# Ledger of designs, part 34: designed miniproteins, single chains, continued (4)

Each design is a single chain, and the fold is of that chain. pLDDT is the mean over its residues in the fold that is shown.

## One batch from the design tools (miniprotein)

Design m13164
Fold by ESMFold2-Fast:
Structure m13164 (fold): chain A 66 residues (1-66)
Amino acid sequence: LSEAAREALAAEIVRDTGLSRERALALVDELVNRAPMSPEEAAALARRYGVSTATVDRYGVRAVLL
């Protein structure tokens, strides 16, 4: 990911979830490094960040396509 793409995706996550910028950026990095994930891995990541599994799935697909 470019820094601009990483920051843009993190900003969308902040808006959609209310996570801090730092946590949203960390989540983007996890999504880029772990994709593709099993449903169990996605659920574990969602619990760790306090977001829905749907959020992880949505932004995980976008992180791969950037």
Scores: mean pLDDT 81

Design m13165
Fold by ESMFold2-Fast:
Structure m13165 (fold): chain A 78 residues (1-78)
Amino acid sequence: MQALLVEAARRLVERIMAVPGVVSVEADLTLVDETHGRIDVHVTVASEEAAAQAREVAREVGAEFPQVRVTVTVTIAP
């Protein structure tokens, strides 16, 4: 699980950082059990459009890792 969790986090950060208007991404990784993990993603964006796109990217990546629960918190910076 740990290697899969790290790969999922790496892909989440990489894909979300590629979204125009994303300022920063932080990922907190939690091992839930031997087969399940959780990633809590905190994203700071410059616009509502970037927030929507970041959430969609996180949903798409999360679908590739069904054993990982992805939660996204988005903050819009002025």
Scores: mean pLDDT 82

Design m13166
Fold by ESMFold2-Fast:
Structure m13166 (fold): chain A 104 residues (1-104)
Amino acid sequence: SKEEELELTKIMFVMMAMGVELGLEVRKKTGDEELAKEIMEKVSEAALEAARLMDRGDYQAAIETVRKMTDDIVARLRELGLDDAAADFESTMKWIIDRIEQLS
């Protein structure tokens, strides 16, 4: 439906925007340009893969893709002492997962 297409677009947009915001914060806090780029790329790749999976009706695989990416990034942020950034990212990705579950 048009409403489902709008929700998928919104999910994609929020995920991509959060990836950019997180990457900029990591760059500012650590000075690590390569790590910031890696985080942005991992979030973007997961967003595109999740959209591809949702487009073919594979919502469970889309959820697993987002969860795995989230767990990997959150663990890395916590290792760097960026606990607030990790919590904010985890909270936003949980919102994304909850939205995908509502579409399945």
Scores: mean pLDDT 86

Design m13167
Fold by ESMFold2-Fast:
Structure m13167 (fold): chain A 76 residues (1-76)
Amino acid sequence: GWGQIGDEAAARGRYFQAGIAYGLAGAEALSKGDVATAKAYYAKARDAFRQAYELTGSEEARAGAEVAARKLEELE
């Protein structure tokens, strides 16, 4: 699933890809009503995008981290 794809990308230092995969895993969990799993994946997405931004200066990575952080704020 998307969570495993994120874990493998992160293990290889591909943090931008990891952020995308974790974000998709969070969205899938949320579509199934699993808020706890969605929160865990959006947190991983935020952290992965943050690492990508620190390593590359990518504005897309910064934006990804902001979106993931907002998703966390919206979840109970």
Scores: mean pLDDT 90

Design m13168
Fold by ESMFold2-Fast:
Structure m13168 (fold): chain A 81 residues (1-81)
Amino acid sequence: SPLVERALRLFDEMLERLLRGEDPQAVGEELEELLAQLSPEEVLEFAREATRRMAELLGWSEEEKEEALKRTLEAVREALA
């Protein structure tokens, strides 16, 4: 989905800003607006890929990545309910 791809690009930019100690608010707001336009299926797709990218950037173990993915998907499903 083009919207999911754009949301992932915004997520990457937000993470880069956070890692620099910069305020991510403007990018975060744009990401939130985009996420509101996604279908529930696209939001879950975004959540899985965003968690994977964060795990790679932060050097998470497979166990940490699996736990983070589980928590993220649970939170997204609750927010969509």
Scores: mean pLDDT 80

Design m13169
Fold by ESMFold2-Fast:
Structure m13169 (fold): chain A 94 residues (1-94)
Amino acid sequence: AAHLAAGVAALRAGDYDTAIKHFEAQLAEDPDNAVAHALLAYAYAMKGDIEKAEEYLDKAQRIVDASDLTFDEEVDVAAYILHAVVALVTEKKK
């Protein structure tokens, strides 16, 4: 989706506020998008908002657990969840 692609580009540029806006726009269209929840968790973790990051990570996991995902979709979500977990662990060590 255009919002996910734009959000990921913002994340790579270190523009976490712009990334969050794009991922929130994606969730306005598709509230059960596990990738968007995982990417929001990563963006909030990179901003140091640990509580928001953990909230969105939990939401992403619940959506995955409840969804009949294809193998490709499951791999994509797992990759973004892993990035969110790594960012959270890194911020908690500071």
Scores: mean pLDDT 75

Design m13170
Fold by ESMFold2-Fast:
Order: C-alpha cells, then sequence, then structure tokens
Structure m13170 (fold): chain A 89 residues (1-89)
C-alpha cells in the first residue's frame, strides 16, 4: 500500500514539475520518498530525493531575480530533500 502510493505520488510529482508546478511537484516527490522509505525501498527513496533536490536547486537559481519568493521556497524543499537523503545513506 505505502509502496504503491509512493510510486503513484512520485509519478504525479514528476509530471507536476514538467508542467511548471515546481513547489507542488517537489512536495509530492518528498512525500513519495517518505512512503517509499516507510515501505523499505530506501534506494528508491534516495534516488527520488536526490533528483528532487537537484531539480529544485537548479530551478531556484533560475528564478532568484524574477521570483525570489518561489526561489526561496524551492531552496527550502531542496534542503528538506537533501536532509532526508542523508538520513537514508
Amino acid sequence: DDYEKGLELGREGYRLIEEGRHVEGARKLIEAARLLAKAGDNEGALKVLEWTARRAREKARELEESDPELAAELERRAREAERLAEELK
């Protein structure tokens, strides 16, 4: 259940980011990783978190001048994903 829900949220999060819904997508991916880890898939959770952190940081840098509030929120999501990834190593 948690594993299947984690995979579904992961797919949703990736699609949201592709559609430009960066903060919502990052939140979904972090939730997906938490569910994958709870289900025992630490490798899957780690890959999702590492991708999410990288993408969120890249997007935050792109948006620093045009949308500093969105950039700051993406940096917060990136730091959250990085912290969770370190806990799984």
Scores: mean pLDDT 88

Design m13171
Fold by ESMFold2-Fast:
Order: C-alpha cells, then structure tokens, then sequence
Structure m13171 (fold): chain A 81 residues (1-81)
C-alpha cells in the first residue's frame, strides 16, 4: 500500500516533467496530454490513500486540474507549469 502510493506519485512526477519538456518545445497538445495522464495516475494513488496523505494527493490533483483548465483556455504552458 505505502510503497504502491509512493510509486504512483513518482510516476505522476515523471509525467509532469514530461509535460514541462513538451511546454519548453512549444507543444501545447503534448503538455496537455501528459498533464492529463499525471492526473489519472494521482487519482489511482488517491483511491489507495487515507487520512492526511489522501488530502495531500487531492490538493495536488486540484492544483493540476486548475493548470489544465488554464491551458485549455489558452494560457502559456510555461507560465502555468
């Protein structure tokens, strides 16, 4: 459980870094795609979490969702991420 949550969080971080790489190359679609993938992985971690860890993961999901909506509304990927 604890190791599984940690691995999912690490995977989501890797996807966020990939989104940043796409943003640096000017690829908005790639940035959005990797960010959506990161959110889905965090939702899996959320389903396994409890207590304070669950709240922390939920806050991270909410933060990434806000960034994703800004990107879809035409915000600069480098300013949002």
Amino acid sequence: KKEEISRLIAESVGLILRAMAYALEGDRDGTIRELERAIKILEKALSLASGEEKEDIQKEIDRLRAKLEALKAGADPLEVL
Scores: mean pLDDT 84

Design m13172
Fold by ESMFold2-Fast:
Structure m13172 (fold): chain A 65 residues (1-65)
Amino acid sequence: MMKEIEIAAAEAMLTMASGKPVEIREENGEKVFYIRIDTDDLKERVEKIGKIISEKTGIKVVIEK
């Protein structure tokens, strides 16, 4: 699909799920999402959503801590 729409939708989903800001970085010509999560409960939820996003869109999601 259109990557710009996928990126915007993925960012919105991660922000809503985490309640944390998503930082977008470009690595080797690819977009990568970074989110800081300090609680184990929230981390598990965000990891599941991040996996789905990565699997469907190819956008990498990195959870810090």
Scores: mean pLDDT 75

Design m13173
Fold by ESMFold2-Fast:
Structure m13173 (fold): chain A 71 residues (1-71)
Amino acid sequence: MKEEFDKLMGEAAKLLNELQKKDPVKAREYAEKFGEIATKGYLALENGDEETFQKYLEEMKKLVEEIKKAV
């Protein structure tokens, strides 16, 4: 669901801002992963590829949890 993906992106961005204050090198690494997942997720939505979109929705969830542990 696009709304869930957008919400997860907002949460990841907030966590990345906090991580940047603590560890800017690690924040940059996660920001690169964030951009890749976001781009591929939105491309899947635009193409109507629900299977690929669900894959990147799940990867965004995993990224959020990884950043939470790094906070």
Scores: mean pLDDT 83

Design m13174
Fold by ESMFold2-Fast:
Structure m13174 (fold): chain A 80 residues (1-80)
Amino acid sequence: MKDLEYEIRLSLLRMRFAVTKRAYEQGKISPEEAIEELERIIKELDEIIADPEASEEIKKEAKELKEEAERFIEEIKKEQ
């Protein structure tokens, strides 16, 4: 049951990442607003990674999304 809660949290974080990325690419949000939201997503992913109740599979998926978000922040910074 706990794993389902983490799967839902990860799905929501993936959706927030996709929405933020699209909004930035469409020029609807500033680079600063995009980075701020991505940093919030990373913080929530770090909470999942640090949670001893999260399975190794959940932690792996959280780490992969974190790496993707960190790469996108670096892309945004290069465009400034």
Scores: mean pLDDT 86

Design m13175
Fold by ESMFold2-Fast:
Structure m13175 (fold): chain A 86 residues (1-86)
Amino acid sequence: SMEEIKKKGEKRLQEAAQKAQQGLKDAVYKSKDKKELEEVGKKSLEEIEKVAEQTAKDTGSKEVEEEGKKLVEEARKAREEAVEYV
């Protein structure tokens, strides 16, 4: 059903966001090199953007598209914050 497709998209977005957060956290604890943090943050942001684009297309849901945009923005801010404090 459309509702199940939407829920799968939302779950995929949340999993991508959690993976990105864990990646940044690991980079902060394992490496304090600002360049490495910037590279990890960039790759994590690109992956979330890709997942957001795919889930928006797969679901056709404005709600999923808006959730994806929100998660991308949150990931961008988390990256900027992590880089600033190393």
Scores: mean pLDDT 77

Design m13176
Fold by ESMFold2-Fast:
Structure m13176 (fold): chain A 76 residues (1-76)
Amino acid sequence: GPGLERARRAALNAGLGAAAEVLKSGKSQYEAEGGDEEYGTARARVEGDKVVAKGESRGGTVEIELSIQELLDLAS
């Protein structure tokens, strides 16, 4: 449903932000948090080439685990 899609989009956006930071800085590890305290939150973590992101909204929770390349391809 739309709430679950919002949680998924939040997770993808957080994951993309974390992946972008790793690509800019050359660091192999990064953790980021963000979101709207009223309507939804997201967090993402990068470990090597692996991205783990979690999005949460009133519609539910979505967790994704992808490589940096897979996440970038999904966002294209």
Scores: mean pLDDT 68

Design m13177
Fold by ESMFold2-Fast:
Structure m13177 (fold): chain A 85 residues (1-85)
Amino acid sequence: SELEQRFQAILQKLDELALRMREAVDKRDLEAVKEIGKEIEALKPEVDALIAALDAAGLLDQARQLRQAKDVLEGNFAKAVAALS
């Protein structure tokens, strides 16, 4: 379905951002961390809308997976800023 395709696409984007964040932290590149943070913020409305759509469709496991991925990524961003500031 279109909803499952959106789920896979957003999950892949979150995974890519998480990998890029880890690389930026390893390089102690605060400017790269900030740019990734802007991309996370820009993506949040689409992630939240998709979580709501998945919940409404009864795809509760996929909705939970996106919430967890989002929360981990946001937490990692906050930790990265604190560590490199």
Scores: mean pLDDT 89

Design m13178
Fold by ESMFold2-Fast:
Structure m13178 (fold): chain A 100 residues (1-100)
Amino acid sequence: LSEEQKKLIEEFYEEIKKLLNDESLSKEEVIEKARKLTEEFAEKLKNESLEEQKAAIDEVLLKMMELYEEAPEEKKDLVEEVIKVIEEILNEFMEKKIEE
């Protein structure tokens, strides 16, 4: 991963972490905002090579798993649902890139 890609991944991770710690948001609002953040992240990767996109996605998913492990028990269900949304969007993005 390039320095620029690592920065992009770190910024995405911090925004998701901030979102999960925002007590003013409902579960539905957290999930919707996570979806939008993930779509914006994927859009920033669209001009990268397939190999670089795959590497960035793998790094994001690794960081999301770390976030899940660190989460208190009462928040683990929400973190798991957010991770599923992130995986869904990123996998769909990769599938479209391979097919087109």
Scores: mean pLDDT 78

Design m13179
Fold by ESMFold2-Fast:
Structure m13179 (fold): chain A 98 residues (1-98)
Amino acid sequence: MEEELQKAIEKARELVRKYVPEAIEKVDTQGVSPEEVANEIAEKARKETGDEDLADAVRQGVLEGLRIYKTKSKEEAIEAAVETAERLVRDLFEQKKS
């Protein structure tokens, strides 16, 4: 794997592991919609990384994590979010290879 791809994957994993627990807390305790929380997290990710594509991958990961959390554990939700964000980052880099 190329250095850039590996760093992007590591950053996406870091961000979803950090933000999915916060997203769950906001949905469960404050009644914030999954979409609103995911959008807030995407904005934070964009500010931290300067990369809108990476921020969108994190947003999709958080949404998948919140979806899984409706029927499964917090740990499974975090894992699903990480797997989703990693897959989307890999897909982005594959498209750029032409």
Scores: mean pLDDT 82

Design m13180
Fold by ESMFold2-Fast:
Structure m13180 (fold): chain A 90 residues (1-90)
Amino acid sequence: IDPAELARRLREAAEELRREFPDSEEARLAAEALLEAAELAERGDLEGAVEALLEGARRVARLLAEAGKIDPEEMERAFAEYEARVRALL
């Protein structure tokens, strides 16, 4: 995938999260991670972009689990789906 195209898709995903969950702090953190990854992708740092996406996802997952806001099984499923989406972008 072209770095510019990856960056565009990451920004679209971040905007979708903000629209779907405008008052969610976890969604805000996830969107910030997507935007950080988009910046890295635009610079041609695809490895950095993937690392930022996965690290951001782990951070959000940990916060949700520690706050008791989501069932751990649902969280692991959501993380697995996100990881699969990240791999599909490469």
Scores: mean pLDDT 74

Design m13181
Fold by ESMFold2-Fast:
Structure m13181 (fold): chain A 62 residues (1-62)
Amino acid sequence: ALDLIEKALKEAKEGNKDKAIELLADALSELFGVDVSIDLVKKLVKEKGLEKLLEDLLELAK
């Protein structure tokens, strides 16, 4: 999961938002053992912001 979050943050910083959201959904699915939808991740991104959410998850995964 940590490697997927790091890749997602890199993609987000490079402007590849859709790829970053896909990688984040995969990372959350792995972390929580549930199928996390891309639509749910898009809602979380709107509430908190993509880069901030990814940075918070990196801290949690450490």
Scores: mean pLDDT 78

Design m13182
Fold by ESMFold2-Fast:
Structure m13182 (fold): chain A 90 residues (1-90)
Amino acid sequence: VFAQADQARDNAMAQADSQADRDLVRQVYAMIRDALDWMRTVQGADDATLRAAFQRMVAIWGRIRVDARQNGWSQDQVIARFRAAIAAIR
């Protein structure tokens, strides 16, 4: 799951149109990575649980990206919204 998350980050960064977009992608995937690491090390989550959490976090990111584009959210607003959303997953 960690290798899959790292590959997804690299792919998203390669498709980013600007340095600011690359920095946003890097921050988002760092939060995903940290959440997965916490679940593995603190909760003892198995690979199936981590894969499900990763898929859920990626789906949340996809929705936040759509909302941000439609509502003109700043990168700080996007980061704050994503941080709040993934805090609920644990």
Scores: mean pLDDT 76

Design m13183
Fold by ESMFold2-Fast:
Structure m13183 (fold): chain A 69 residues (1-69)
Amino acid sequence: SMEQQRRLGYQLVVELTKKKATDEQILEEARKYEEQGLFETSEILRKSAEDYSTVFAALSELIDEELKS
């Protein structure tokens, strides 16, 4: 589902940021997910490379999901 793809995207952004991945590495991961048909996940990864505010959005989304679980 789109919600599962979005959650996966946010989880990947957080993990790649923890590993100090470069923008180029993040874009390479985005390409791999797009090839698998995970377009929402790929878009989130691309946005994180272009705009660091996406990292904060990812953290907020994961925290909100944990609180609602």
Scores: mean pLDDT 75

Design m13184
Fold by ESMFold2-Fast:
Structure m13184 (fold): chain A 68 residues (1-68)
Amino acid sequence: DVKTEKLIANFVFNVYDALVEGRTIPKEALEEAEKNEPLAREYVKKHFTPEEQADFDKLLEEYRKLKE
């Protein structure tokens, strides 16, 4: 669905851009990303290729390191 694709894109762009540029993710955005992470993961598993899933999993790992 278009809404879920936008959710994944926003998650990827916000987390990736912050990590690449060394920016701190605001607490509110971090909480929103945490809430959206399970939905993004489920969507990627259903619709993305194994290579694209691996790239997304790397991004999730970086996000989780930042969370902890």
Scores: mean pLDDT 63

Design m13185
Fold by ESMFold2-Fast:
Structure m13185 (fold): chain A 83 residues (1-83)
Amino acid sequence: SSLDQEIAELITNLLQAASDLDIEAVREVLERAVELDKEAGSDRTLRRLEPVVRFAARELEKAGHAEFARELLEAFEEAKKQL
């Protein structure tokens, strides 16, 4: 579906933003996910992103980027609160 393709793109963009240590790019991905879920009346997009966010945060901590991992997790929790 169009939504499944857009979620796949958001996952790719989130992983790229995390790799680049770009918190503003992370926030843009999460804002788009919230927009999609609000329009659909669901939490499907954020639920699909959650394991990816947790994986990225863990890999960032292992790489010595604990502060960015914290900011990533905090940005995700703020996105969830918007639903």
Scores: mean pLDDT 90

Design m13186
Fold by ESMFold2-Fast:
Structure m13186 (fold): chain A 87 residues (1-87)
Amino acid sequence: MDRQIKGLVLGGMVAARLGDEETAIELFEKAKSLSKSKKAQEYLEEAIRAAKEGDSEKAVEYGLRALEEEVGQEAADEVRARLDAML
């Protein structure tokens, strides 16, 4: 489950950075549905709002905060490094 959430949030952040708002929202919504952390769910909701507004940087910031709450800082830093390597 945690690995699937990391992949979904990474995919949502990539989609947001590429301007694919629809895919970003879909992936963040799916990650939110799989999350067991109320705080991570709240950050994912903010990421969805940012994606709807076209604010890719804010969507990525909230996605990373959601990962930090869900899987911890080290795993969130790994996802950030992967995002930076892909873009």
Scores: mean pLDDT 82

Design m13187
Fold by ESMFold2-Fast:
Structure m13187 (fold): chain A 78 residues (1-78)
Amino acid sequence: ERSSLSDEEEEKMRPLLEEYEKKIQEKIEEMKKKGAPDEELLKKYVELLRELAEELQKREPILAKVGEELLRQIEEAL
């Protein structure tokens, strides 16, 4: 249940997760207002989650494994 992340990894991941959660929500809501079908909303959501995973790997080397695991979970969920 608890994250196996160190305090440093958790602190560095939290603001990036919050930034992307807001970005995802704003983009999905924008697409909904434009009448995008659920399939397109799902594709955009997955695209943004993949971008988050890549940013975790690029911005913070300490979070590279977290980003890799997130990408793996996204691929398995689809």
Scores: mean pLDDT 73

Design m13188
Fold by ESMFold2-Fast:
Structure m13188 (fold): chain A 52 residues (1-52)
Amino acid sequence: SSRQQQIQQLQQQIIDASVQHLRAAVMRDFDRVDQLQQQIDQYIQQLQQLQQ
């Protein structure tokens, strides 16, 4: 279903953003860490809405 496809896409986006978040943390780019954390939180909220 379209919902299952959207869930899969959001899960991939969360994974990709989480990898970037870890890289930013290792590089001590704290502004980027904060920005990526906010982006991840938004993806998680969207995922939760689809899995309601």
Scores: mean pLDDT 87

Design m13189
Fold by ESMFold2-Fast:
Structure m13189 (fold): chain A 85 residues (1-85)
Amino acid sequence: MSVRTQKELALLEAYGKKISYSQEEVVKLSFKLFKNDQQAFVFLSGYKNYPNQVKAILNVLLGNDKNLSKENKAILKKVAKQVVP
């Protein structure tokens, strides 16, 4: 359970919408990122309802956030840390 502001949600949606990951790529990268399958499944459970938010968090956690401003990168990294233990 994570508390997110409207600004954080809007930023996740806008950034995630620009990321061209397929569903298959999101699954593959999630299992690569997480140490165990259960953590990957919990993360992916959000993808069905919030695909752009999941893509945004995944892209930030992989370090592919070079096209973000320093301010937006800092906001998204804080949100990403709330998802990953």
Scores: mean pLDDT 71

Design m13190
Fold by ESMFold2-Fast:
Structure m13190 (fold): chain A 82 residues (1-82)
Amino acid sequence: SSTIKELKEKLKDGTLEDFAREVSKLTGIPKEHLLEAAKKVLGLSPDTPVSELTEEQLEKILKEAFRLDVEEGIELIKKAVL
């Protein structure tokens, strides 16, 4: 997406940890969830250069991180209701 492309260009000299930190500030998703998603989906470490990552790879990380955040939220609701 154009948004991912712009974010990738802004962070081109940074690492995956820098990307996770910036996305965390913008979305409220914990940085740790974004880094866990990157490791789980693509086997990437926090020190991976953003310049080595494609827009598609970054989108996959975001989708997985959002899925984990939603899944954790649902589990918390289940525990609160029961």
Scores: mean pLDDT 78

Design m13191
Fold by ESMFold2-Fast:
Structure m13191 (fold): chain A 87 residues (1-87)
Amino acid sequence: MAAAQARLDALVPRAEEALAAGDVEALAELAAEALRVLLETYGLGDLAEEYAARAREAILAGDAEAVQAIVEEAGAIARARGLRPAP
């Protein structure tokens, strides 16, 4: 948790800057990196690159439902593998 939180905290100022600038490409890259960090933390590093790429494409397409579905799918896989996500 602490290491993942530190990596995610480092992305927040960059995300705020990208959002203020309307830089959707930068937001997509930052969201992909955040999802990659979370998946690696849950022990799903083997899926991190695939899910990060899917999240990036969904954000670039403006598809918030696809982004939510990706997060829910990753969470379901973590639970099925007996991995305990931190609350």
Scores: mean pLDDT 73

Design m13192
Fold by ESMFold2-Fast:
Structure m13192 (fold): chain A 65 residues (1-65)
Amino acid sequence: MSAEEVVEETMLALKTDDKEKVIEALEKGIKRAEEVVKTSTDPVVKRVAEAYLKRYKEALELLKK
């Protein structure tokens, strides 16, 4: 999933094209993913959360351009 696809998926999930709302949702997603990476004892769950964390950060950078 590309950074652009993450932005589009977030817009669809929130039913909004408001950049500020998308940024807020991505920041909340990043915080949640970081908590899962930090607290999870399951290596598969941790790996999946790390992949989502990377994609959310790339999507945030795209929106902050």
Scores: mean pLDDT 78

Design m13193
Fold by ESMFold2-Fast:
Structure m13193 (fold): chain A 86 residues (1-86)
Amino acid sequence: VNEKVKELVYDAGLTAVTALSAQRKDEEAEEAMRILQEGVEAASKGDYKKAIENLRKMEQYAEEAGAEFASKVVREKIKEIEKLAK
């Protein structure tokens, strides 16, 4: 379960970072990468609540950037983590 949650956090976070970088929002992409690293670390410790909180912040960043696809991917990954964290 823990490894699957780490994978989901990484996939969601990388999608958001890539979308922000593609839009030349380098500062936002750097901040998103930091949030991703914190989320992966939280998931590694079994702190799924913190991992979800970090992904929610990345979802907001993607949405504010107009990266609808990335925002949707992050939202779907959060739902998968919530199912596993039951």
Scores: mean pLDDT 79

Design m13194
Fold by ESMFold2-Fast:
Structure m13194 (fold): chain A 94 residues (1-94)
Amino acid sequence: GKKATLFVVKGSKKVAQAEKEVKALGAKEIEVVEVSSVEEAEKKLYAGDFDYKWLAGLSSSDNPLLAVAGTRVAEKLKEKGIAEKDAVFVGLNL
């Protein structure tokens, strides 16, 4: 079945929201990986072999991380009103 991996900054309040988002997409297995920073989450996400990658809470955009490849994620989070600690990076395998 579809497996989602959520890279979450310690203390994030957005994990439950991200879990609901990936369950709506048919994820049967959800793995939560706690990281110390947005930078660590992004590095782990891009090091992984995922079919789809995105930032949870930006579901109005198709794979925003791929759409802004090479852009500083922290600035994108500010633009969208998301605190860095609440960033959840999603990797999904079909």
Scores: mean pLDDT 74

Design m13195
Fold by ESMFold2-Fast:
Structure m13195 (fold): chain A 88 residues (1-88)
Amino acid sequence: DLSAEAKQLESLPFPQQVLEGLRLLEKNADTLDKRELALMIESIANVIPNQEVREAGKKAKQDILNGADPKEQIRELRKVIESTLNQK
């Protein structure tokens, strides 16, 4: 919903929550099912209404499902989020 995305952009409480959520997933990656982990990563990335972040989350999900290291994919996604926030 475009209206919901606009409200989230206006409030901007979510970047810190998203980064913290991803950090917790990275910490627990070895104990979680890879498929569930991949879906959670995409869902967390979708909290930020930014196309680059959403595409990075989708890519991380697909890479994990294709056998990539979940911790590495989470780190790469966090870098994209941090870079996007620093660039606006």
Scores: mean pLDDT 73

Design m13196
Fold by ESMFold2-Fast:
Structure m13196 (fold): chain A 81 residues (1-81)
Amino acid sequence: MEELIEKAAEAARNAAYEVAKTHLSPEDAQRIADTAAELARRWVEEGRIKSVEEAKELGTVWGKFFAAVLQLDREFAAADA
C-alpha cells in the first residue's frame, strides 16, 4: 500500500505539472502538481485509485481542471473590463 501511495503521488504530480506548466508559471504549476499528489495519496488510501496509471490520469485531469478554471477566471475578469 505505502509503495503504491508514493508511486501514485509521484505519477499524479508529474502528470499535473506537465499539463499545468503549459498554462501557468513554474511556481503555480508546481503548486498544482503538489495538490494532485496529495489527492492521489488520499484516493489510494480510500481505494479509489488502484494503480499508477489511474494516478497519472488523475494528475492529467487535475492539471487540465485548474488550467480551465484559471482561463475561465481570466475570461470573467475580461468580460467586465
Scores: mean pLDDT 78

Design m13197
Fold by ESMFold2-Fast:
Structure m13197 (fold): chain A 88 residues (1-88)
Amino acid sequence: KLAILDALEAAVRETIAATPEVPEEVARALLLGIAAQRALAEGNEEEAARLAAEVEALLPAVEANLEVAEAVERRAIERARPRMEAIA
């Protein structure tokens, strides 16, 4: 699972770098969401909860930019899918 999360994180970072119109708050929320899932996968529930709270604080900015956030997420998943399938 960690290798799949690493592939997804790399794809999210690459997609953000290729999409200059992405607000910093949206980019941060996406990366923190992956970090929260990684912490949970590692059994660090306290860190996962802390990271999830940081994501929740960024939700208003994500909701204000929902179309951009959804487009970045979709592109990142499309970019990560072949890498994740190669790992699995």
Scores: mean pLDDT 79

Design m13198
Fold by ESMFold2-Fast:
Structure m13198 (fold): chain A 91 residues (1-91)
Amino acid sequence: SEEEIRRQIEELKALRDELEKMLASGNLTPEKFREMAERARELGLDHIARLFEEAAKYVEKKTPDSLKKARELVERAITLLDFEIIALETE
């Protein structure tokens, strides 16, 4: 239904906005990434959920290089979410 598709788009946009806020604030914790992975799985986005699980492991290493890798994974997740949103909006 159009209502279901609209709800899915809003949920994807909310997840995307949360990720942008995480990057801006530096709130990059393993707990936050596991929360984001669960939300992505609930939306059927298993490949994006795996990026968050990988980011959590990098953040647990607590080095500048590992934090940079975690940020890169968040940026990749945002890009993939943008593709998912476009796909739903153009159907």
Scores: mean pLDDT 86

